# Designs tried in a protein design run: designed miniproteins, single chains, continued (5). Part 87

Each design is a single chain, and the fold is of that chain. pLDDT is the mean over its residues in the fold that is shown.

## One batch from the design tools (miniprotein)

Design m19020
Fold by ESMFold2-Fast:
Structure m19020 (fold): chain A 73 residues (1-73)
Amino acid sequence: GEALKAVEESLESTTREDGLVNVYEAKSEIELKVKDPEVRKAAIESLDELSKEKGSGLVDKEEALKRIKERVE
């Protein structure tokens, strides 16, 4: 839906040339662009969980998007 598109655009705008996303920057963009509070919360929680699992503030964009979709759907 529109909310997931806003998540995809937020991740895309914060994606580096190597395909990695800075979790802090991605969460900031999601807070600004994602208007649906449930989708916004799911996206932020998914990024935090993935960051913790990887032990890194940098996560793969495609992995992040997949986890967010799994949490929302």
Scores: mean pLDDT 83

Design m19021
Fold by ESMFold2-Fast:
Structure m19021 (fold): chain A 97 residues (1-97)
Amino acid sequence: DIDAEVERLREVLDRIAEADPSRAPLVELLKRALDLLREAARTGDYQGFIDRMRTVLGLSDDEIMEVASALLYLAETHNAEQLKRTVLAVIDLIENR
């Protein structure tokens, strides 16, 4: 269940911000990216995810890759298999640009 994976990663991100408040802006960004990633997982629209990261979150391609890498690490370390597959598809698409 993609919603259960998103909820699990949101809880992890909240704990990171509680342990290190200096990471709060990064945690907020990752939570917003996680919501966009959930839609990409549901629709298969990986290009639309990248476009929204650029237009809605105002990120450069380098910043999108950094966020995708952070989300991949979180998904791998917390058994979020659907989000992991979605992030890998996004990374593959960015690398082929």
Scores: mean pLDDT 86

Design m19022
Fold by ESMFold2-Fast:
Structure m19022 (fold): chain A 63 residues (1-63)
Amino acid sequence: GAELLRRAAEEAERAGGSAAGAAAGWDVYKQTGNPLAREAAELAARGASAREVAELLRKGAEA
């Protein structure tokens, strides 16, 4: 659900680190199958900012 993606976005921003963003994205992908959650996790693993990861997760919540 969209709520899991929004929660993961908030966690990514709160933690401020790529590792936390990657973990949150993978957890949501496993629960929802949303491909944008997987892309957010991959982006975080490549060192993207917490803001960029959170934006992609929120975008997934709208799809």
Scores: mean pLDDT 76

Design m19023
Fold by ESMFold2-Fast:
Structure m19023 (fold): chain A 66 residues (1-66)
Amino acid sequence: EVVEKLKKRLENALKNKDYRTAMIHALALEKLGETDPLVKKLAEEARKQGISEKVVDYIIENIKKE
């Protein structure tokens, strides 16, 4: 369910052209084992932009509590 919620948030971010939110959620999905090519590409961009692993972990924990 966490992975499904992250995928939904990623889809919504991409539709809204919110690329920062999309990159953060893609990095979270990759950390949870998702290997989709789009997710991998966005996760790579997230690392290039300096998005912190702490932010990613925070998002995963918050979704788990929902």
Scores: mean pLDDT 80

Design m19024
Fold by ESMFold2-Fast:
Structure m19024 (fold): chain A 68 residues (1-68)
Amino acid sequence: MRKLNEKEAKEILEKNKDKVVSVSVADDGSFTVTLDIDGQRVIVEGKSASGDPLDSSDLTDVSGTILD
């Protein structure tokens, strides 16, 4: 596993919106997005002020994990 910082996680979400396989968002804005990037699983977690985790401008406390 490799960990992504907030900027890297936001950039991966923004560039790979077409590769999202699942999204979970809670009423408090907490989210988990799972991506499949050419067979590589990536999990992005954080908080969304708008409730839309694919709008990177409103995201805070974002982290990512690349699964191997």
Scores: mean pLDDT 78

Design m19025
Fold by ESMFold2-Fast:
Structure m19025 (fold): chain A 82 residues (1-82)
Amino acid sequence: SDEEIVKELTKRALELAKRAYEELSKPEPSPEKLEEILEEIEELIKEIEEEKKKIKNKEALEQLEKLIRDLKELKELIEKAL
């Protein structure tokens, strides 16, 4: 269902954000690990954009659009730390 797709993608985004914040909170964050997380964020954004094409529910689409915005903000935060 559209709701299950949103739930799965949201869970993946939250796990990715957790990894990013854990790395950024270290006294000396690893650039290599942050670059790997950036690549995973970009890949997830692309996957969400593709899934949006299949979604019919308006509320689900709005949630996925917000998720993309949140992921782009996380990307900018990591890029500033590099």
Scores: mean pLDDT 88

Design m19026
Fold by ESMFold2-Fast:
Structure m19026 (fold): chain A 63 residues (1-63)
Amino acid sequence: LTAVAASAALGPDVAAALALLQKEYPEVTWRRLSDTRFAVTVPAELRAAVRAAVEAMGGTVED
């Protein structure tokens, strides 16, 4: 499995969004860079699903 590094900004409920994403996608690693921004390492096969989930919660993922 190949991993892809990306940058993600979570919406206004950062703690709730992060907890849900970590439970749903335990293979994804999250490192906090700022109050709303995270360095994300995602298995390549989960990249599209994780991006869609982040965006559904009001966040964004930067390529």
Scores: mean pLDDT 76

Design m19027
Fold by ESMFold2-Fast:
Structure m19027 (fold): chain A 73 residues (1-73)
Amino acid sequence: DPRSFGAFLRQLRDDRGLSQAEVAARTPTLSVAQISAIERGEIGATDAQLEELARALELSPEQRAALREMRDS
């Protein structure tokens, strides 16, 4: 579910004290506009984008698995 995925992504970002611009700067391809759209559930994240976000947020294996599960639901 894109909305549940987006809400969880936003929580993970907020917990780390990162802005959308800071996350975008840490990814090779994602813009602030794309991160905003993903967090609002307007667009889904691809496998590549999910990997970029997991690396940018320095997610644990468990957090990465949870994020993937929410995306694929």
Scores: mean pLDDT 84

Design m19028
Fold by ESMFold2-Fast:
Structure m19028 (fold): chain A 107 residues (1-107)
Amino acid sequence: MIPESLKKTMSENELELFKLPREEFVEKMVKAFKNAAKKMGLDEEKLVKAAIERIKEIFGVEFDSLEALFRFLYDAKLPVKIFLDPLIKLVGREKAEAFLELFEKEL
């Protein structure tokens, strides 16, 4: 069940994604993330590392892959906007917001 407080911060597309089976959600999220990074010319490894470290700081959970990270987001029903803060620190606000917009567009 997705908490109502989280629904207010999620796009309509994100809400539909959490209705997918876990592994289909993970596959779709990983592909969208990598496609957005590639289209923006961003360093995928740096983005993945920043995302993993930020979620580790917030939740105390270690991940060895982007797939493991998205499985955690599915289980916890966390919005992709959780990546905004680590992305702003890595590439600046303008590029971070553009990345999230492109990521949501690929979903």
Scores: mean pLDDT 73

Design m19029
Fold by ESMFold2-Fast:
Structure m19029 (fold): chain A 76 residues (1-76)
Amino acid sequence: MRPLYSEFSEEVRKLLDEIEALLFRALREGRISLAEVEALGRELSDRLTQAFNEKASDEEIKELVEEFKREVEERA
């Protein structure tokens, strides 16, 4: 089952908003393509769906999103 944005903690939602801001900035600066933004969005969605299906805790989901944010910061 795909998690809804509202099912995440406030900390996770803030991290998701920060990832979106980083991706849009990188796209605007020409550092990544729109196709790469879409691919990264799919990868994050897939990782979150798997974690949710595996009954990951809020802390584990937060760690997953924080790790993904670091990966975005390194690439973008």
Scores: mean pLDDT 78

Design m19030
Fold by ESMFold2-Fast:
Structure m19030 (fold): chain A 65 residues (1-65)
Amino acid sequence: MKKIEEAIKEIRKHAEKLGLKVEIRAENGTIVLEIEEESVDFGMLVIAAAVVGLVEGVKLEVRVK
């Protein structure tokens, strides 16, 4: 649980830096990112989230609404 919480915190920092509205939650040991399609620093956030997930050893799933 702590690893997932730390990963979510780090991903949230990246989302804030990019000015993106994104829902970040934990589901069944996986970090889920849900993005509403407004403007496309989306790719940069996905890369950052993937790196955080790899470092923290948690699975990442990206969903677009």
Scores: mean pLDDT 71

Design m19031
Fold by ESMFold2-Fast:
Structure m19031 (fold): chain A 95 residues (1-95)
Amino acid sequence: SQSDQLRQYVDLIEDGVDDLIELAKRTTNPNQLKELGRLVGGFGLDLIYLAQQAVKLNDQETLDRIIEILERLGKEVPKEAQPYVEDTLKIIKSM
């Protein structure tokens, strides 16, 4: 189903987010922190798209999961990257 395909895409993005969180925990270099901010922005755009698909399909469970992934990401990323997550959450929560 379209909902099953959406969940598979969210699984793939969540795996990428988990890898990013693991990298963030080990990152102290300023150049790498800047690159993490860019990657967080990219995941944010992907999650906005997936959230729009969840809304279109009336898939509240997947929408809630996307919000949980972003809230978890926002807790684990450096301070400099947190605004990207917060802006993404505001967009998704306004859907």
Scores: mean pLDDT 83

Design m19032
Fold by ESMFold2-Fast:
Structure m19032 (fold): chain A 63 residues (1-63)
Amino acid sequence: MKEDYEAAKKRLLERGYKPEIADSLALTAVALRKIGDAIDQGNDEAVEKASKETVELIKELEK
């Protein structure tokens, strides 16, 4: 998840988005994609895992 976030953020910055906007958009896009993939798999455990990974990423970025 963190690697996907960093890649998305870099692409948004290259497109001229401000850092604060790039951060918010990258985090939102990665979280929605991971949760969406888990839903498509039909596995509630995978949805919970994706949600926990999103929370951990947010905590890491706030440090």
Scores: mean pLDDT 76

Design m19033
Fold by ESMFold2-Fast:
Structure m19033 (fold): chain A 80 residues (1-80)
Amino acid sequence: YEVDITVEAPPERAEAVAQAMRDAALNTPGVKSAEVRVEGDTVRGRIEAESPEAAIQATKAVHDAALAAGATRVDSVIRE
């Protein structure tokens, strides 16, 4: 399962948001990898999970972490 996450954040918060997203994803059981990139005021994450349950938990954890770190908007898509 793959989770694509797109986050909007002020540029001065983008690196903090990216780090929070990486940490949240990698601390989720069943996550195989997490790649997070900063693109100006947008942070993009790609997370690989072993199960749909892991994908859902990773999505929630990353969403919560991104908002706590200063993200203004979070969109996510889970696919096989």
Scores: mean pLDDT 82

Design m19034
Fold by ESMFold2-Fast:
Structure m19034 (fold): chain A 101 residues (1-101)
Amino acid sequence: SEVDLFQAMFDKIQQVVDQTLAQIETLSPEEANAALLQTLDQIIGIARQTGGPVGDEVAAMVERQRAEIEANPVKSVVEAQMRLGSLLTSLAAFLVTLQRS
């Protein structure tokens, strides 16, 4: 089901984000911005590997967020953490929407 595909994708994305969050506090703001962009690239890769409508929509969401960060880089580790947390919240909301469909 689309819910099962999203859950599997979400679990992989959560793992990648958690790994980044565990290391990000030791980084400079410039390194944190680079780590954030790399994490978003990994998430886009996971979404594209999932494929179909679910993967395509998640890839589009993350690509949009990546473009926003590329245009306006994060200025602190805290801002990078907030961006990753916001992404997970958005994906969790999308999962709830799929479960109601």
Scores: mean pLDDT 85

Design m19035
Fold by ESMFold2-Fast:
Structure m19035 (fold): chain A 93 residues (1-93)
Amino acid sequence: SSSSIIKRLKSPDVNVKIAAIQEVMTKEISDKDVLKAISDLLNDDNFLVQLKAVYALAYFVKTGSKTAEKIVKKLPEKFKKTIEKIIKNPPEK
């Protein structure tokens, strides 16, 4: 459920947060509260959590989520530019 995912995204455990971001992406959970919780992780103390949050937001914008697009447009310019760059040049092979 969205409530369970949000609780895990707010976990003090880095591995729990990373696993929750991955689950949101694999299950394509584009609920507004879930995507907002992921956007909060852009300011996480852990660099890998920040990186996973950037990729998740880029993924949802690229796959057509209007909710993700609205969230990204309201972000500080630094994060907005990084996410836009990833959308145009996806880091995959």
Scores: mean pLDDT 84

Design m19036
Fold by ESMFold2-Fast:
Structure m19036 (fold): chain A 70 residues (1-70)
Amino acid sequence: SNLEKEARKIAEEKLQEMETLLKEKVDPSTRDSIIEQLKAEIEKMLKTAKSVEEFKERLDYILDLVKESL
């Protein structure tokens, strides 16, 4: 499906950016925990999102919450 392929590509790019940020801000255990939680949430969103735009909006919201907690 085009939605899943595009959404996964966006998620991979955003996760890589977040992992890079977390390497500078938190310890390795906290980083790994946050990334694992984000991956799980992304899988849930991929199953429920109706469009790539909806997926991006949900992903950005979650990433902003993580950044605000740092």
Scores: mean pLDDT 84

Design m19037
Fold by ESMFold2-Fast:
Structure m19037 (fold): chain A 61 residues (1-61)
Amino acid sequence: LSDKEIDELAKQLQSPDPRVAAEALRTLALEADKENREKILSKVSDEIKELVAKILNVPIK
């Protein structure tokens, strides 16, 4: 992922629209390696980090 894509995903994860947040989370799960995930999560609030960590433990279909 490029730095711009990382910034856009971090913003989308914090979106008030749950569909946008869900799609960003799916992209994070499928396309982001460990380094990209750490970069994205460093840009979001601690509350969102905990939520994302919980959701990533559940298979996304």
Scores: mean pLDDT 72

Design m19038
Fold by ESMFold2-Fast:
Structure m19038 (fold): chain A 76 residues (1-76)
Amino acid sequence: STASEVIARLELAVREENPVRLETLKRAVLSVPDLPEALRRAVSAATSVDELFAVLRRHLPEHAARLAELERRVRA
């Protein structure tokens, strides 16, 4: 699913870059094909890691726990 692809690409971004940058995280999400337009626009507009993960949790609530774990890793 699109949601699973978003999570997979975020996990790769966190593994590849330490500390991971906002632009790397945004690029990872925006590279997912067939992203809903509302999610694509909201991710593009995010100016902080907090905003990015808030947007992702809003649009992918079924993955909130996994997104929270990724956010913790980004902040470590």
Scores: mean pLDDT 85

Design m19039
Fold by ESMFold2-Fast:
Structure m19039 (fold): chain A 66 residues (1-66)
Amino acid sequence: MVEEEIREIQELYETIKKKLEELGYGKKYTLAAFITAVALTGRDVSPEEATEEALKLAERLEKRFG
């Protein structure tokens, strides 16, 4: 169900967000973390890989829209 998928997205988002905060990345990376969680939920990816993808997305967003 969609509700279960939303819960999985939230769990992955919280994991990515915590890892980014631990690495010293600030609030501007929160949107990239959320988008990455939505894109990667249901895929067999490690939290480390998901965090790296969130960083890459954040850099692309800054370059294109910043």
Scores: mean pLDDT 73

Design m19040
Fold by ESMFold2-Fast:
Structure m19040 (fold): chain A 72 residues (1-72)
Amino acid sequence: EKEAKEKILRLAESYSKLSKDDQEYIREDAVNEVKRLGRTLSKEALSEAKQYAEELGADDIAKALEEVLKEK
């Protein structure tokens, strides 16, 4: 649980620092990994991770977390 949240936050931070081209290259893999990890989190942890991704400008990651949150 804590490990999965930490991995999502690290992924969002790394993704936000990439160039636009690099983000496009890994987008599908990053989104799939975030959805896989996100499904193991509580609604509260998902909401916190989504907000953090939005603040970082990691829009693709934030959108993926929003989709997982809607499944709950």
Scores: mean pLDDT 80

Design m19041
Fold by ESMFold2-Fast:
Structure m19041 (fold): chain A 87 residues (1-87)
Amino acid sequence: MKMKEELSEEEKKLVEEADRIIKEIDRLEEENKEKLTPEIVQKLIKAKFLALVAKVEAYFGDLETAKRSVKAAEELLKEARKALEEA
């Protein structure tokens, strides 16, 4: 399997969603430096990794894996946000 030269609109949307998640993670890390516990950091790292996987899988045309990876990244990001609000 090779990266596609042209992405479909659905693939582009998944890449944009993954980029949004990565940007949100970077923002949360910057804004909450003093509240970052090892558990929160691990959740943010895993969420960022899953977002990167979603981008790669979208470029290779595996929309099902890309969608699952985006959803998993969003759930971890949601958990990390909640933990930061409670810290």
Scores: mean pLDDT 81

Design m19042
Fold by ESMFold2-Fast:
Structure m19042 (fold): chain A 78 residues (1-78)
Amino acid sequence: SPEVLEQVAMMIDMIGLAQELILLARKKGDESTVQEVEDRYDKYNKQMQDAIKADDFASFRKIHDDFRKWADEKRKAL
């Protein structure tokens, strides 16, 4: 369905953001930031999976938006 494709696109976006931050942190030798990104990705990924199971597209979008905002701020600090 169109909604499933939108969810897949948002999940791919989250993976891409996490990998970008990990790459930037590794270039600086910042292992603590690598761990922070991995932990935060795992937390948000679990929340998104819970939203999918609940058929709660509004929460799914909010979770993705919250992660993107955090990632954008984190990138500025790197």
Scores: mean pLDDT 87

Design m19043
Fold by ESMFold2-Fast:
Structure m19043 (fold): chain A 82 residues (1-82)
Amino acid sequence: SLEEIKEKAEKLNLNEQAQLYAILELYLRGKISKEEAAELAKTFTGIDISGLSREELAELAEFVRSRLSDEVLEQVEETLEQ
């Protein structure tokens, strides 16, 4: 469920949370497929997002974003623009 995935995301370190947010944003912006996003999320964070809908992935992205500092968010946004 989305709630179980959120609980797992809260237990990630800062680097893993930033990576998860970047992966989710790449998918939500149409830069990568859901399959690619799921593979990257599993590889870098150990979290399986493959069972989540687009709407649930957007909610997860907002949840993870709320846990990142403004400085980390600026670094992630710079990476996404490249």
Scores: mean pLDDT 85

Design m19044
Fold by ESMFold2-Fast:
Structure m19044 (fold): chain A 86 residues (1-86)
Amino acid sequence: MFTKEEVKEAIEKALVDLHLVSPEFFENFKPAYEYAFKKVFGDKEYTLDEITVEKLAEFLRLVFPATEEQVLPPAQKIKDYLKENL
């Protein structure tokens, strides 16, 4: 099981490493990121299997002005990143 903080840090790193967000740009979106993380993931521990592509897509839609179809490919990339790095 991974703590909320470990999952949050891993997703942040994935966003930067996958070039979905620049490190500097992420700082400007921190309030939206914090809100979206709490809304989708809440205050609990997670297994990798519980961090679904669905949840990642919901999270991305709350952070970025994007359609459901636009967030599914980056959500899958984040999931694949987490499988190797979390």
Scores: mean pLDDT 78

Design m19045
Fold by ESMFold2-Fast:
Structure m19045 (fold): chain A 88 residues (1-88)
Amino acid sequence: HMSTLTPEERRQRGVEELKARIEELKKLMELFDNDPQKAFEELSRILGVTPEERERLLNATPEERQAIKDGLEYEIESLKKAIEDAKK
């Protein structure tokens, strides 16, 4: 157990956290294709939303669902760029 991380260890940890987030978002994308209701439940849990906000997300229109998928894809690309920038 290290109480203080070196700059290299801190960078490596940051990259691993970004990779983990990309994998989580990819799983959400797959859930939207296979089980949209479960995808919204996972998204609600990740965001820590209130029961009222969860109900709103579960009643999302097809257009709102597509916008959420597009947003997730854009975020994945942004995280991939952040990893590349961190690797030099």
Scores: mean pLDDT 73

Design m19046
Fold by ESMFold2-Fast:
Structure m19046 (fold): chain A 95 residues (1-95)
Amino acid sequence: AALVERARARLKELVKKYGSPEAQEEYDRTFAATEKVKGPAEAVADAAHRFLLSLKPEKHEEIMALSDELYRALQAGDEAAVDAVLEKMEKILKE
């Protein structure tokens, strides 16, 4: 739970930094809906995928790969892998 919550908080900071206020509200709503159906780890990965694609659709292949990697890292409880994926995601957002 703690790792998923840290990843969610990190993604929320990225949404706040690179997205509009409306995007932040949509992130919170979408996360809550997805978590009820798929669980918290998949909800974080799905939220990341959706947010990055909304800003950088030309990077769809890389975003898909990173979202899958994030999900696997969260399921494994691999903090270093989660942090590395989130750093790569922020690099895409900076471009």
Scores: mean pLDDT 81

Design m19047
Fold by ESMFold2-Fast:
Structure m19047 (fold): chain A 75 residues (1-75)
Amino acid sequence: AGRARFEAALAAERANPQHVPVGDLWLEAREAVYRGDEEKAREYIKKIYDLLNEPITDEQIEKDLALLREEVARL
């Protein structure tokens, strides 16, 4: 369950010109949150933005982490 919501979230992210969905890293970050390893999830989020060659703030990381927590809660 949740596959359609994950795909919809990636499609919404794709609509933002600053964000390109990187499914594998997002799934790894989500699994890390599911396992209770939020520090590892932050690492994967940073890797996603690094691939976009864009700096990320702690505030933006926490926002994405909150989205991952919501996705995990719906599994």
Scores: mean pLDDT 71

Design m19048
Fold by ESMFold2-Fast:
Structure m19048 (fold): chain A 59 residues (1-59)
Amino acid sequence: SSSRQQIQQVIEQTVAQSRKLQEQVKKALEQGDEDTKRQYLAQIQALSLETDQQMQQLS
């Protein structure tokens, strides 16, 4: 099932992206911008929502 294999790969990429965003959160603190930190945290949450919606489409 190619489509389901692709969605699983997207999920893995989403997890990796979240880890990268966590590092960017730390860097944002060095910039002295808490708002930027908040934006990266929101991005992590948005990626989770996108993954959930994709799963619903494949269900």
Scores: mean pLDDT 75

Design m19049
Fold by ESMFold2-Fast:
Structure m19049 (fold): chain A 59 residues (1-59)
Amino acid sequence: ETLSVTISTSNIAATISTYTNTLGFSIAAVLVNDTSTGGVLTIVLSNGSLNITVTINNT
């Protein structure tokens, strides 16, 4: 069974690095492009059994 979880963060690089490099997730989708001066970005991370939707507010 695939579980879906949503988290929010203000640091996109640290969050993606932690989930991909430390926790073994892969980027499955990027739904909205990030902005250099801030914005909301939605990234879907997956390890095959769990999907995590990350809403990232990058300043």
Scores: mean pLDDT 65

Design m19050
Fold by ESMFold2-Fast:
Structure m19050 (fold): chain A 97 residues (1-97)
Amino acid sequence: MSYSELRDAILSDSDISSESALKILKELAPNSSRTSLTPVQLMQIVLGLLEKRGLFDENGRPVRIEEFLKEFGIEITNEQFYELVELVQQNLQRKYS
């Protein structure tokens, strides 16, 4: 899974059924019967796993995200991940504002 695939899914509000996303889901919830995730759900699961591994700095910002996501076949940089989180937050604000 690439940055472009994740960005396009967020912008189109499309469900993600990639092997990488399902591997991440199973890491947090091994018994989950889900075959797809919304972009919001995927980002929440990633942030939860980063918290579980202690991958946050003193300001609560996720660190070493590129290394973590590469374990699941997701090739994005730390900066690209922050951009995707901002896009998800903007979409949520539009929906609930």
Scores: mean pLDDT 77

Design m19051
Fold by ESMFold2-Fast:
Structure m19051 (fold): chain A 104 residues (1-104)
Amino acid sequence: IEEILEQASKEISELTGVKLDEPLSPTALAALLYFAQQIVQGKPVEEILKEAEERLKDVPGSKNVIKVLKFLAEKSPEERKRLATRIGALAFYALSKIIEEIEK
């Protein structure tokens, strides 16, 4: 599980250039997947950031999720959607691998 979280965190960090203070937790990956899907669906980025900051305030590892979302907010709408799609895919894949390891 830890290796899966470290690999996903590294791939997201390299894709975005965002420095992560620690590997993303499963909860942080799930949050990132959720908000990436909202971006792809065209929800206003200001509303996404407000919701993320409010809902993730006390969640361990949430600061890294907010950093990634702020990075996406600075991109053009087209580039933001493209990057959010890739980030969402990485988060989904990592969560799927974690479930497979738990079921062993």
Scores: mean pLDDT 78

Design m19052
Fold by ESMFold2-Fast:
Structure m19052 (fold): chain A 98 residues (1-98)
Amino acid sequence: MERARELVAEAEALAREVDRAIEEGRELPPELVERIKRLELLIAEMAEIEGVALSPEAQARLEEIRKELGITTEEKQKKFREEARELLKELLELEKLE
């Protein structure tokens, strides 16, 4: 449950930082872009676990994100997918409590 709450809090924090950067006319810092890409990859992995088919265009983008984040080995991809599965389980448990 804590990881799911942390994910929601991270998404909210990222949205606020993006909004602020846009308002200030600033480029997004590389650290913020990396955090956004990591969140995008986590959401996509959860969607695939639920059986959502990704378009070829979305799959190509996710492969680029995996390369940029260094998630290029089967072992790292498996660990990341396991993390996404635990997050999905916690999100479903939070929804059940609401």
Scores: mean pLDDT 73

Design m19053
Fold by ESMFold2-Fast:
Formats: structure tokens, sequence, C-alpha cells
Structure m19053 (fold): chain A 117 residues (1-117)
């Protein structure tokens, strides 16, 4: 497992341990981690951002109930993307692929909300 894949998997695991539903959107080299908008989910955000931003090939920022994770334009980051998607799917996390970042955010938010039911 790449360090980039490990960082994303650990970020999702932190949110799931907080008891919140999670879904991931993908647009190009950008991942969107959408979580159920709960106090527990919001409380987990600093730890999630710290894990993601500790990796030099990842840039993570929070926008409401989504975490936008930008992968650097490197061969290592490019190789990590399909590995990350496969592992997230194996963990039972919904992964929705989209053409634009805004579509990925919308799809991930919808999938996380549907999982919360």
Amino acid sequence: MSPETLAVVEAVAILRRAGVAVAVGVAGRTLVIAHEDTPAGRAALPEVLAVLNANPLLEASAEGNVIVVRLRDTPEAAAALPETIELLRAMGVPVVEAETLEEAKAAARKAAAERAK
C-alpha cells in the first residue's frame, strides 16, 4: 500500500470510528471525502486533516461536510489513486467517479447521506 493510499484509508477509518457515514467522490486527481454532518464528524475533522496533510503528495481542506484531497501531479500520486479507490470499495465505502470537482462533491454528499439512513 502506498503512503498516499494509507493516509486516505486512515482518514476514512477515523471518520467511521467517529460513527459517521462516509462516501468518496473522484474527479481527475482530486478525491472528495464526504461525511455525515454530525457533531462527531465535525469533531473528527482536525485529526483527519492532520493525517492527510502529513503526506507531502496530498493537500487536504475542509468545506462543510466534505474534505477535498488534491493529489500532486507525480507518478507516485497517480499510482496511488486506483489503489485508493479499490481499497475504499473493499472497505464498503461508496466511491463515485465524476467529470468535475463540483459533481464529485455533490455525488459524495448524496452517497454519504444515503448511507446515514
Scores: mean pLDDT 83

Design m19054
Fold by ESMFold2-Fast:
Structure m19054 (fold): chain A 107 residues (1-107)
Amino acid sequence: MEKVKKIERKIMIEVENALKAVNDAVMAGASDEEVEEVFEKELEKIKELIRELAKKYGLEPTIEAVDKVIEKLRARNARLPSPLIERIIEALEETRKELEKELAAKK
C-alpha cells in the first residue's frame, strides 16, 4: 500500500535525524550525560511522530510501516552493531505494541 511506504520514509527520516543529533552533540564535546539527554529527546520525537502518523493514516498501515523500519534497522545493526540503533529498535517495538493494543480495542 502506498501509504505504508510514505509512513516508513517519514519514520526513517526521523531516525536519521536522531542519529545525526547524537553525532552533532558528541562532535560539539558534550558529556556522556548530555548526549544521553539529546538521544532520549530524539527517541520521544520518533514515538510522537509514529502516534501522529497513526492518527493521520490509520493504525494498520502505520504498524506495517514500523515493522518495515524495524527490519531495515535490524539489517543495518547486523552489519555494523550500534547500541543507539538497538535502543531505537526497542523504542519502535514499544510504540508498535501500543498501536496494536489500540487496534485490538477497536474490535
Scores: mean pLDDT 86

